Designed miniproteins, single chains, continued (5). Designs and how they scored, part 27

Each design is a single chain, and the fold is of that chain. pLDDT is the mean over its residues in the fold that is shown.

## One batch from the design tools (miniprotein)

Design m16972
Fold by ESMFold2-Fast:
Parts: sequence; structure tokens; C-alpha cells
Structure m16972 (fold): chain A 125 residues (1-125)
Amino acid sequence: SEIEEAIKRYLENPDPNFHPMYGPFARALNSGDFERAKKIADEIIELIQEDGSVLIEGKFDPVVTADAGLALAEAYKVFKDEKYKKAAEKTIEYLEKVLPEIEDEEKRKIVESYIEESKKILEQT
């Protein structure tokens, strides 16, 4: 899948500005392939744990979790399906709880930025 390939690329060369979730989603959306965009968004939902976290190789990744939330907030704006809103809100709630525990200042700022953008998208929808 495009998400599996993007996660693999992220693991091989971690860049906190790389969007392994939002990137594939936005590319599908911008190409007008709404069926592919919806499939990607549905795959992202399956990666979200019960607590709202996303695990990469069994480990919580705050940047990838925030990126997933951003993709799902945009999916809700486009598709108006409550499942995307619920999943996005769940990732935001988890991230806000754990935000002070993110020791890497640059990663914390990126996560905070994605949370604020996701909230803005959800509020405007």
C-alpha cells in the first residue's frame, strides 16, 4: 500500500517534515482520485490504536500520529464522514495528553503545529 511504502521510507530516512500519512492522502486528493484518497484515509484509521496513538514497529511515534490526525481532519472536510472526524479527534486528544513528554523540542513543535492545523480544519468543517 502507499502508506506501507511511505512508512518504510520514513523509517529508512526519518525526516520530521516528511508526511508518511498526509503526503499520500494529499497527492491522491490533488490528482482528483477521491476513491484512492478515501482508501488511504481508511487505511490510516486502521493504524490508530484504541488510545489514539500510531505505533511504528511497536513504538509510539508522535510525529506520525500527528500526521495521521492531519490527514484524517482533511478527509473529514472532503468526505464529511464522521469516522474521519472521530479518528482525528482521538489522535489530537492523545497527542495533547503526551505533548509535554516529547523531549525533542523540534519534534514537539512539529506535533503542536499539526495539532493546531487539524483543529482548524475540523472547526471550519
Scores: mean pLDDT 88

Design m16973
Fold by ESMFold2-Fast:
Structure m16973 (fold): chain A 65 residues (1-65)
Amino acid sequence: SAKELIEEALEALRAGDVERARELLEEALKQATGDMKRNIEVAIEELERGNLVAAEAALAEALKL
């Protein structure tokens, strides 16, 4: 599910594997809709900018929905 992919992406980010996290989030984006999709899009954008803390925050919000 999109939620499981987001959880794996958070684990990847905490391990420092930004590339793996991005791949998992791109896959999650294909399954997600609404607020979850928007939070994943924000997380991907923040990763592209190098803002890991902001990316993790967006993913945490996606999981709380």
Scores: mean pLDDT 85

Design m16974
Fold by ESMFold2-Fast:
Structure m16974 (fold): chain A 57 residues (1-57)
Amino acid sequence: MSEEIKLAKEAGEELVREYGYDPTIAFYAALQAVTEKGAKTLEEAIRLAKEILEKGT
Protein backbone atom coordinates (compact mmCIF):
# COMPACT_ATOMS: atom_id res chain seq x y z
CA MET A 1 0.00 0.00 0.00
CA SER A 2 2.69 2.54 0.99
CA GLU A 3 4.77 1.26 -1.95
CA GLU A 4 1.89 1.91 -4.39
CA ILE A 5 1.48 5.50 -3.16
CA LYS A 6 5.26 6.06 -3.31
CA LEU A 7 5.40 4.71 -6.88
CA ALA A 8 2.44 6.90 -7.92
CA LYS A 9 4.10 10.01 -6.43
CA GLU A 10 7.42 9.30 -8.19
CA ALA A 11 5.68 8.67 -11.53
CA GLY A 12 3.56 11.80 -11.12
CA GLU A 13 6.67 13.90 -10.39
CA GLU A 14 8.35 12.56 -13.55
CA LEU A 15 5.25 13.38 -15.63
CA VAL A 16 5.34 16.96 -14.30
CA ARG A 17 9.13 17.27 -14.78
CA GLU A 18 9.44 15.69 -18.24
CA TYR A 19 6.06 16.50 -19.85
CA GLY A 20 4.68 19.50 -17.95
CA TYR A 21 1.44 17.95 -16.70
CA ASP A 22 -0.42 19.52 -13.78
CA PRO A 23 0.85 17.92 -10.52
CA THR A 24 -2.63 16.93 -9.27
CA ILE A 25 -3.75 15.44 -12.61
CA ALA A 26 -0.39 13.65 -13.03
CA PHE A 27 -0.59 12.14 -9.54
CA TYR A 28 -4.14 10.81 -10.00
CA ALA A 29 -3.28 9.35 -13.42
CA ALA A 30 -0.18 7.67 -11.93
CA LEU A 31 -2.22 6.39 -8.97
CA GLN A 32 -4.77 4.88 -11.40
CA ALA A 33 -1.93 3.29 -13.39
CA VAL A 34 -0.54 1.66 -10.22
CA THR A 35 -3.80 0.63 -8.52
CA GLU A 36 -6.12 -0.15 -11.48
CA LYS A 37 -3.74 -0.97 -14.36
CA GLY A 38 -1.30 -2.90 -12.15
CA ALA A 39 1.90 -0.95 -12.83
CA LYS A 40 4.75 -2.47 -10.78
CA THR A 41 7.70 -0.29 -11.89
CA LEU A 42 8.32 3.44 -12.29
CA GLU A 43 8.71 3.02 -16.07
CA GLU A 44 5.41 1.12 -16.37
CA ALA A 45 3.58 3.61 -14.12
CA ILE A 46 4.79 6.56 -16.25
CA ARG A 47 3.85 4.79 -19.51
CA LEU A 48 0.35 3.81 -18.33
CA ALA A 49 -0.30 7.20 -16.71
CA LYS A 50 0.67 8.92 -19.98
CA GLU A 51 -1.86 6.70 -21.82
CA ILE A 52 -4.56 7.73 -19.32
CA LEU A 53 -3.72 11.43 -19.69
CA GLU A 54 -3.59 11.27 -23.53
CA LYS A 55 -7.02 9.57 -23.67
CA GLY A 56 -8.51 12.31 -21.50
CA THR A 57 -9.71 9.90 -18.79
Scores: mean pLDDT 80

Design m16975
Fold by ESMFold2-Fast:
Structure m16975 (fold): chain A 64 residues (1-64)
Amino acid sequence: MREVLLALAERERRELQELIEAIEAGDEEKAEELRKKYGLSEDMTLEEVRERLARTEEFIAELR
């Protein structure tokens, strides 16, 4: 269902935005917590998180 896919994509967008904010703020403790909570790799760089966010936003635009 499009509405279900949109909801999942919007959730991933929020999760990635939270992680980017934590990394940019230098809050390493929060960044690690979010990576564990969302199942993201510790090796995932800020650039990789931003790229994934961009793809998620593109997908959301396609569904709208």
Scores: mean pLDDT 78

Design m16976
Fold by ESMFold2-Fast:
Structure m16976 (fold): chain A 57 residues (1-57)
Amino acid sequence: SALEEEARALLEELRRNPEDEELWERLQKVIVRIVTEEGKVELAEELGRELRAIREA
């Protein structure tokens, strides 16, 4: 889906720029939309886990 593709692209950008607060906020919003618009809870949980891993690095 477009949201999944956007989330994965933002995740890779965030790995390159982990201090970019706007990328972090944007990815978080896309993850919420994956749940609310597509019902893909498991994917959203996986992406959220990867997001937290970047933040903790």
Scores: mean pLDDT 81

Design m16977
Fold by ESMFold2-Fast:
Structure m16977 (fold): chain A 77 residues (1-77)
Amino acid sequence: SELIEKVKEEAKKLAEELKEKAKTLSREEADKLREEVNEKLAKLVEELKKKGASAEELQEVSEFANQLLNEAMLEAN
C-alpha cells in the first residue's frame, strides 16, 4: 500500500494548504480552490486505479481525502 500512503500524504498536504488559504480568501475564491484540490485528488485516485489499486483501496483513499477537505473547510470558517 505504498502508493496509497503516498496519495494519503498528498491529500493531507492539499487539505492543509486549502485550510490555510481559505481563511484569507473570499467564499468564491475558497470554493474555486476547493474545486481545484478536488480535481487534483481525482487525478491521483485515477492514477492509483491505473496502477492496480483495488476498489476497496480506492474507496478508502477517496473517503479519507473527502473527510480531510471537509474538515479543512469547516476549520477555515
Scores: mean pLDDT 83

Design m16978
Fold by ESMFold2-Fast:
Structure m16978 (fold): chain A 60 residues (1-60)
Amino acid sequence: SELKELILRLIALKLRIIGLEYDLARETDPARKAALQAEIAALRAEIAALDKQIAELEAK
């Protein structure tokens, strides 16, 4: 099921963000902090796109 695959991907991305936020809270190097923040922002954008796709499929 396409819907199931999108939901599982969404869950995986949310778990990844939790892990990155944990790392960010403990990071002291400014360059590594910036890289972690950029990765979190990119993953949040991907989640927003997936949320839209899931909503479109659930409306059918």
Scores: mean pLDDT 88

Design m16979
Fold by ESMFold2-Fast:
Structure m16979 (fold): chain A 95 residues (1-95)
Amino acid sequence: SMLQEAASHASAAGVLSAGALAEGDIAARKLEEIDEELARRAREIGERAAEELRELMRRAIEDPSVAKEELERAAEIANRAQEELERLVREAEEL
């Protein structure tokens, strides 16, 4: 069931990609009242992470043998984006 595992991994990466966009948008909405530039940066962080996650998903579908490794990288990308967004919001709260 390597194809089923690859499909499951690709689906998980898709969920992480959608999550990155949503987290970026949520952070941006909080930041818009404080600083429009910080809000734009939050959206850019989410969009960049989502694009990287979509590329990993595409690779996992094209080569099922690397799907597990790509999913692990997807989690790392999502976590880094979340940390960057949390830091941005924290810095804005100090303004």
Scores: mean pLDDT 79

Design m16980
Fold by ESMFold2-Fast:
Parts: sequence; structure tokens; C-alpha cells
Structure m16980 (fold): chain A 55 residues (1-55)
Amino acid sequence: TPQAALDAVQARFAAGSEEVRAKLAAGEITPEQYLAEMRRLFDEYAAELAAVRAA
């Protein structure tokens, strides 16, 4: 269903953003790397969301 696909996209973004936040908190990445990773995740989220809406 379209709703299941949307839920999956949202869950993926939430999991990815939490992982990147955890890496920043642990000192594994810099704030600049954190911003770059979050932009990448947001772009992926927007693209997947658009694809689901177009289907």
C-alpha cells in the first residue's frame, strides 16, 4: 500500500538521522560532516517520498 511505503521511507530517515546523531555525540564525526550527512539523508528522503507519491 502507498501508506506502508511512506511509513518505510519515514522509518529509514529516522533510523539514519539517529545513527548520524549518535556518531556526532560519540565524536566519530565533525559538526561539518554531520551537516553533510544530514543533507544527504534529507535529499534521499525527499527523493523517495516523491517517488512514492508519483506511483
Scores: mean pLDDT 85

Design m16981
Fold by ESMFold2-Fast:
Structure m16981 (fold): chain A 59 residues (1-59)
Amino acid sequence: MERMVATAPVPQTSEEELELRKGDVVEVLEEVDENYVLAKSLATGREGIVPKVYLEPLK
């Protein structure tokens, strides 16, 4: 499974979105489109949509 890290704080602007802090690690569950992924926060266990622009691959 692909893991990515949030490079900046990600606000929740709708109930479908995932709120993240800078440095939070997420597990990518599915690509929604070219700009968004469905991801699970490893810190909170919550799932939601995240803009790909905020995420970088975790080594």
Scores: mean pLDDT 79

Design m16982
Fold by ESMFold2-Fast:
Structure m16982 (fold): chain A 61 residues (1-61)
Amino acid sequence: MLSDEQIRTLARLGGVSVEQVRRALKLIERGEVSPTDSPQRIAEVAGISVRAAEVIRTVLR
């Protein structure tokens, strides 16, 4: 879905590592969290900041 360049941009905007963004996207792909879940829920499950979860959620909606 997202290119390596897009993943790097999301990591920079969220203040998290590229690996954390990839982990969050994998959890969404596996159905463990939904892009329609709250940013707080995505952040909690993926272990990333709420800001990063908001950015990921916005891109995937």
Scores: mean pLDDT 75

Design m16983
Fold by ESMFold2-Fast:
Structure m16983 (fold): chain A 106 residues (1-106)
Amino acid sequence: TVTITMPESVSVKEGEDATIKATASQDVGTDIEWYKQKEGEEPELLIKNGNERVEGVDKRIRASAKGKDYYLTIKNVKKEDEATYYAKDTSQSPPTWSPGTKLTVE
């Protein structure tokens, strides 16, 4: 079973770029998705197939990978970007969810 490790929280100032790093226990290639969840809401899919932004998702949101390390970058962070962000490994069934990273905007 693949496991994903992420920081508990990331804090940035409004207008700065935020990067959330997920490290998988093995290289999962493009079998990774990124999600945003606000308090009281369902998780929203942001990125599929490793780096493919879902239609309607803000172009400030990007994903990249380097070996077992996967990155979600939010450019020019806005207060509305405050949420918990999750990575999901889709290389296996059932899919594995990360613990999530809380993003705070100062």
Scores: mean pLDDT 87

Design m16984
Fold by ESMFold2-Fast:
Structure m16984 (fold): chain A 57 residues (1-57)
Amino acid sequence: GSMAYKKLLEAMGEVLREIGEVFEAELKGDEEALKEAEKRLEEAKKKFEKAAEELEK
């Protein structure tokens, strides 16, 4: 349904945002910010996987 698609787009946006945060932390050489961003990215990826699973049905 359309709701599953909207959830997928939201989750994809979250993943893209966190990828950007990882890149910024790497450019600054901020290891603490990098670790934080990597954890957020893992959370976003799990959310994206769930949304993708709903859409594959």
Scores: mean pLDDT 82

Design m16985
Fold by ESMFold2-Fast:
Structure m16985 (fold): chain A 80 residues (1-80)
Amino acid sequence: SAQDYYDEGVRLYVEGRYEEAVEAFKKAIELDPNNADAYLLLGRVYRDLGREEEAVKYFEKAIELDPNNKLAQRLLEEIK
């Protein structure tokens, strides 16, 4: 399920397995394109990989889906 891929992505991200976390979060988004949290965490993984343009793109998508998500807004503001 989308939730299973999301949960796997979270686990892989915590383990520092960034490329595998990207794949898991992309699968979560493919199954549930409205999962704002999956976009948020995918943005965080790209930030930790030093891929700032991708991180910004996914943070902006998370905010588009959930404009009241203050964490996504703060993470976008912190990226430079």
Scores: mean pLDDT 86

Design m16986
Fold by ESMFold2-Fast:
Structure m16986 (fold): chain A 61 residues (1-61)
Amino acid sequence: SAIEEAKKKTASDFEVGDTVETLSGNRGVIAKIVDENLIVLELEDGTKIGLTPQDILKKVE
């Protein structure tokens, strides 16, 4: 049984085009999902950053 660990956030919890807020307080739109643990976020100033799903605080509409 693989239910001992709490479910961690993964790239599957997000979609390209989602607006998200990071733990550092940045907001951006998901530009690309590279794999389950790597998301490319495009910030409002046009900067693209690579981060993990765990670095995302929440989805914003």
Scores: mean pLDDT 73

Design m16987
Fold by ESMFold2-Fast:
Structure m16987 (fold): chain A 60 residues (1-60)
Amino acid sequence: SEEEIAKQLKELADEFEKKLAEIEEKLLTATPEEQKKLLEEFEKFKEEMSKKVDELEAKL
């Protein structure tokens, strides 16, 4: 249902915000090499989240 999809989209948004906050916190004290690794992990996470959002939106 549309309501269930909307709820799942909100859950994904909340998950994204939590992960972003975690990465930002780690970046504050990370070395340049660690920052590159964190950025790479975050890019992969964004790609996975974007794919999940697209899949849910396609069901609307």
Scores: mean pLDDT 83

Design m16988
Fold by ESMFold2-Fast:
Structure m16988 (fold): chain A 62 residues (1-62)
Amino acid sequence: MAEEIIEEVRRVAEKLGLDEEAREKALELARKAAEAAEKGDLSLAAALLAAGKIYAIGAALD
């Protein structure tokens, strides 16, 4: 589960062609989402996963 969250954000960042710095920030949010999921806080995990994906999309549009 945790690995799947990180891989999902990594895949989005890769497909959008993010630079290394933007990719690292998106993955940082994904790692925090994975940590929340491992602790059973699924609402926080979902929010952080969404934030990571939104960040990746926003960075690609700039």
Scores: mean pLDDT 78

Design m16989
Fold by ESMFold2-Fast:
Structure m16989 (fold): chain A 58 residues (1-58)
Amino acid sequence: GPEEARRRAYEAAKAGGTVEGAAANGRKMTDEASKQGPEEGEAAERGAARGYLEVAGL
């Protein structure tokens, strides 16, 4: 579901360890979630963005 997709994308972005890694992991999880449905894809994009911003120190 969307909440699970958001959480997984957030965790994947955080696990990237660098700004570049967070962006790559976030995109990969967003692409995977989008295959499940548009709501999952949108939620994953938001989760990935949040993880990216935290890794970037924003």
Scores: mean pLDDT 83

Design m16990
Fold by ESMFold2-Fast:
Structure m16990 (fold): chain A 58 residues (1-58)
Amino acid sequence: MMSLEELVKEIARAYEEKDFERMRELSEEIVKMVGEEEGDRLTMGAITDPEGVLARVR
């Protein structure tokens, strides 16, 4: 998972699959790529509104 789009999709998938350990790991990867403020926003969006976040990242 290298792109923001892929990370967002993977976080949403991990949340759906109840794989919270993986979800947290992917969240840290996003924060490393885009910084804390934007990373936290994208992570929250991925679990609460994945379609909206994906539309913005594209």
Scores: mean pLDDT 75

Design m16991
Fold by ESMFold2-Fast:
Structure m16991 (fold): chain A 64 residues (1-64)
Amino acid sequence: SVMHVRIHTGGDVEKAEKEAEEAAKKAIEQGAELELHVVSPDPEHAKRVEQKGKEAKEKLLKQK
């Protein structure tokens, strides 16, 4: 199964990064694949949040 999560960064990138990390953790706990859709007026902020979610998922999978 796939877990779809939409994250809106707005002006608070750090909050969005935490949301991406929590989404990755929940997907791993449920045995699901994670698909993140990040919405931001700043493409660099969107990339940071997407990268943070990807790194969190990879780190959690490697620590098993």
Scores: mean pLDDT 77

Design m16993
Fold by ESMFold2-Fast:
Structure m16993 (fold): chain A 70 residues (1-70)
Amino acid sequence: GPAAKEAAARAAREAALAAGASEDAIQVTYDMVLKTGDATHGGVALLLAGASVEAAEAAGRAAQKELDRG
């Protein structure tokens, strides 16, 4: 639901920030997870914005954990 998408988007943002992604990359990932409710789309958006694989994987895992909570 909407609350799960918002929680997932926030979790992806926090994980990407902790992994050293740029502010622009973090914003793109946040927006993508919020719009789609999809952890994979968030991770791919982060990679396309120039972030590391490690940042994308961390953001994707964090987003999926919140989506799985409902």
Scores: mean pLDDT 84

Design m16994
Fold by ESMFold2-Fast:
Structure m16994 (fold): chain A 91 residues (1-91)
Amino acid sequence: SAAERAELARAARAHAEALEAKLLELAKKLPPELAEEARALAERIRAALLALARALEAGDEAALAAARAELAALEPEYQRLGKRIAELLPG
């Protein structure tokens, strides 16, 4: 239902905000160049997750597939950033 899709969309936004907050907090501990990369990635993730939320609310299957593809495309950059951060910050 539209109500169920709206709840999933809210969950997606909540997850996005939590992830963005973690990346922004981590950026405070990074060199300026890597901090900027983290902020840029956070903005791209936010945009992709907002697109996902809108597609869910609209019940637009094509838009949903497109938003999922965008999120999948961001995953390698996410993993690459995580590796670079791990090299600079001890666990």
Scores: mean pLDDT 81

Design m16995
Fold by ESMFold2-Fast:
Structure m16995 (fold): chain A 70 residues (1-70)
Amino acid sequence: VEALAEEAAKLSPAEQARLGGALAARALLAAGFSREEAAAKVEELAAQARAAGASDEQIAAFLAGAREAL
């Protein structure tokens, strides 16, 4: 996880968002959530990010990364 964090620091904001989505989805699956439950929680995280001022491009990248991991 720490090695992935170092690599993430070298990425563009959109690439970081995509990696963040994939990691969030994998973490939810590892915690015992189903693919459907993980997808719903990822969509909640995306909605919170939008409310916090994240760009549409960052949100799209985050959701794309999560869907690839699900």
Scores: mean pLDDT 77

Design m16996
Fold by ESMFold2-Fast:
Structure m16996 (fold): chain A 61 residues (1-61)
Amino acid sequence: SEREERIKAAFEIVSKALNEGKITHEEAARIVQRVVDEYPDLSVEEFKKKMEELIKEEIAK
């Protein structure tokens, strides 16, 4: 399903950021939950962009 593909893509994106030491596991979980809850209507491509935006914002803090 498209929803399942979005969740998988989100986990892949945050896993990469975690492996690079850019965010914590707590921040990763919070970002994934926010995108799933606040943007359930996004396509896979739009969802990837939103995930990247939120990770960039977290790193910039």
Scores: mean pLDDT 77

Design m16997
Fold by ESMFold2-Fast:
Structure m16997 (fold): chain A 94 residues (1-94)
Amino acid sequence: EVNEKVLKELEEAYKKGYEEGKKEAIEKGIKLSEEEAEKLLKEAEETLKEIKKFIEELLKNRQVLADDELLAEMKKKVYEAGYKIGLAETSLKL
């Protein structure tokens, strides 16, 4: 039950991050080099992979994520990853 709620909150954090990154790239005219964009995409991908692995382990072991501080940290990392992806993908199209 709590883990289902956690997954939903992480998905919402990602979407918010992505939209903010996209918005900033457009509004501020942020032009990243291909190298800078690829670096951000790889960093974000690694972050999401680590979080996914952690959630899979929690589900596998029937463990409940009851630590609000840990959830807040995960949401921040997922938001940041979404932001980096939205920014990089949008910048490459400018």
Scores: mean pLDDT 79

Design m16998
Fold by ESMFold2-Fast:
Structure m16998 (fold): chain A 89 residues (1-89)
Amino acid sequence: HMEELEREALELGRKLGVEELVEEFIRAVREGNLEEAIRKLAEIISRLFGADRDQIEAELLETMKRQKLGPEDLLRMLVVVLRTAVERA
């Protein structure tokens, strides 16, 4: 199912103009660098919703550690973020 989430994220990212950041996020997840994946997710959220990147990064890092989120959880979170942005466009 990770391959399906990755494909959907890339397609949505392309539509939203953030494909490069989505590719970087997926690379970080596949390398097991979940903190880097969170930084890329925060940048995506900042660009799509105008939120403070540093604040979102800090909140997501805390949530990841508290909830023990893994690679699939982070990919699923990215897809939800991207779907929400498409619905608002």
Scores: mean pLDDT 87

Design m16999
Fold by ESMFold2-Fast:
Structure m16999 (fold): chain A 60 residues (1-60)
Amino acid sequence: MEKLARAVKDVKNDSPVILSFEKGDEVLILREYEDGTGVGKSLKTGKTGLFGLDDLEIVE
């Protein structure tokens, strides 16, 4: 089930597999893993990548 989340901090990364975002950006969570990571899409940039669940707050 997809979830909408908001970034609680800035994350900048030059890796093509890690999602970069700024505090307050909206991220659509596509998948969550049991290790506290997931795959999401930035609604601001349209990019997809891996993120840490601690970097986001679920809003829906």
Scores: mean pLDDT 78

Design m17000
Fold by ESMFold2-Fast:
Structure m17000 (fold): chain A 88 residues (1-88)
Amino acid sequence: MEEEIEEIIKKYLEAEKNKDEKEKEEYEKKLKEIEKKALEEHKKYSDADTIAPETLAVLRAQLRVAVEEGVLSEEQVAAAEAALARYA
């Protein structure tokens, strides 16, 4: 699942870089659908010290893509990885 989410995010960013609006909208829709599913799963675990596996997979995929695109600094990545490791 995590690898599949990463692939979709990468395709979205490639479409944005290539200014392909149609392809960008297609992958944006897929990402929003995955995020909606992750949020519904997260609600089941909101009262627990755990994050739903689906939510964790989405967050890790987004973090990796953000690093590759240069959106996050190395310090921000380290902080995010430390936070996610708590729920691994």
Scores: mean pLDDT 64

Design m17001
Fold by ESMFold2-Fast:
Structure m17001 (fold): chain A 63 residues (1-63)
Amino acid sequence: EERLEARREAGLAALSPETAARVEAVAKEIADKLNAIGDGIDKGLEAKRAGDEEKAKEAISEG
């Protein structure tokens, strides 16, 4: 919506280019970590369904 875009634009405009770049870098790192955790959970669930608790724990630990 136009109101949400205006607020985002105002927030970004209030940041220096250096600060905006740092915020984007941190957001990317968080997204990458969340994706890795999701992959580990999926592998852990597959191992749990197979009845292999050690393999499930190992897969989750990788995430």
Scores: mean pLDDT 67

Design m17002
Fold by ESMFold2-Fast:
Structure m17002 (fold): chain A 58 residues (1-58)
Amino acid sequence: MREELREEALRAAREGRHEEALRLADQFLKSPGTTLEEMEELLAELAALGVARYAPVP
């Protein structure tokens, strides 16, 4: 469920698994019914936990 993806992304971020947190966040953001506010909140929380890497991969 979408809520589980969000919770798992935040858990991964708190555990220092930044790549996994970003993958889970991406799945949450692509889920139908996710609002812009929910996206902004999740991204802000991830950034606060140090997960701010959205740079292009080579």
Scores: mean pLDDT 72

Design m17003
Fold by ESMFold2-Fast:
Structure m17003 (fold): chain A 76 residues (1-76)
Amino acid sequence: MEEEVAELISRLATAMKNRDVEGIKEIAREALDLAEKTGSKQALYVARTAAAALRSMGEDEEAEEFEKKVEELEKK
């Protein structure tokens, strides 16, 4: 779990540096899946950060979709 979050953080940093929209979306999906399965608040943080990165690149629709999923999981 901790190793999985660390890998997601590292991959997200690289994808953000490269402005890799598809990579960031994939990382957001993986982080949300991990958060749903494990309850990891760190995985939710990664998903939220990925959504913010997408928004900063003009991918507002995709960012909003991930933000809504994060909010739903935070309620649990």
Scores: mean pLDDT 82

Design m17004
Fold by ESMFold2-Fast:
Structure m17004 (fold): chain A 85 residues (1-85)
Amino acid sequence: MEEVERRVEELAAEAERLLAEGRPVAEVLRLLEEAKRLAEEAGDELLAVGLEAAARAVEMRAAGAPAEEMRRAGEPFRERLAALE
């Protein structure tokens, strides 16, 4: 678990940084998808769901969804994702 948790933290932190910098959404989604796969392999279902919610929020932003709607989509799990940093 420790190696997987550390890797997920690193991937989530990098995705958060890229998103904040306005980097291409495809790269952000790739990092979140990799982190989600690691969480699923470790059996951490709640972490995997949190990462899926974050990916959905990023996709909504790319599709031009209102910022408020995007914020609501990711909010239930955003704190869990942030805690990984």
Scores: mean pLDDT 69

Design m17006
Fold by ESMFold2-Fast:
Structure m17006 (fold): chain A 79 residues (1-79)
Amino acid sequence: MLPQEAAEKARELAEESKNEKTAEVLRWSAELVGRARDSFSAARVLEVTAEKAEELGDYESAEKLRELAKELREQSPTP
């Protein structure tokens, strides 16, 4: 998975979110992920975003973001 693909998936999660604060965080994260220089940097942005989604009570979005981060890390197994 490329950072741009992960950004698109994060934007889709933002549209599916019923919580406007979670949607805002996801849209912001998608922009940062899309601008990431590599898959490792993109994965770290998604991991931080997952923590924020969990703090906002959106555990489903947090879990999906962690899965996306894991997939990006598998494309770049070494930091």
Scores: mean pLDDT 77

Design m17007
Fold by ESMFold2-Fast:
Structure m17007 (fold): chain A 105 residues (1-105)
Amino acid sequence: MVQLTQPASVTASVGETVTITATASEDVNGKMLWLKERPGELAELLIYDTSTRAPGVPSRFSGSGSGTTYTLTISSVQAEDEGVYYALTYHREATQGPGTRLTVV
């Protein structure tokens, strides 16, 4: 089973750019997606196939990466971007990362 690691938390001010990096225990061949979760809500798909933005997702969200290292970038952070961001790989089987809590100040 692939293991994913993410930072537990990141903090940003409104208008800043923040990055969240996920590291996989093996090459996942670009099969990485990013989800956002808020308490009481269903997880929202933001990015799939490393860098493809899901329909309706603002252009300030972008993804990049290859091999074992994948990054979600949020530019011009807004207060509404607070939540937990999960990397998920679907290489061989689906494996969800531990999540990164974004706090906006």
Scores: mean pLDDT 85

Design m17008
Fold by ESMFold2-Fast:
Parts: C-alpha cells; structure tokens; sequence
Structure m17008 (fold): chain A 65 residues (1-65)
C-alpha cells in the first residue's frame, strides 16, 4: 500500500481507539490514506497500526512516499 507522510499545521486532534492531541509540527506516516467528502484524512498509523482521522484544517503538508 502507498504510505503518506502528514505534517500537522497546528495542535491537531487524532481519533482512533481514543482521541489524542498532538503538537504542531508532528509528523505521522499513514498507510491506506484517503480523503473523505468533508476533507478529513483517514489512514492507519504505520508506527502503531491504529486507524486515525485528521481534520483537513490540521494538515500542513501531505506527501506520498
């Protein structure tokens, strides 16, 4: 599967098994990344295997690895 690198623009809220708040500039690598109809990014965190949801407004950059 394609892996995407996401950098958070500001303090962002991630949703998974529990809600987690990460600081601005945090970098995550997501597999199976997709954008929903509301502009939110869904994927699976490569480091933890957990499904995450990131608000589009919390994304500084998104690049395909």
Amino acid sequence: SAVYRVTLRRRGLLLGAEAVVLPAGSVLELEDARLDSHGNLHGTDVATGQRVLIGGSDIASLERL
Scores: mean pLDDT 77

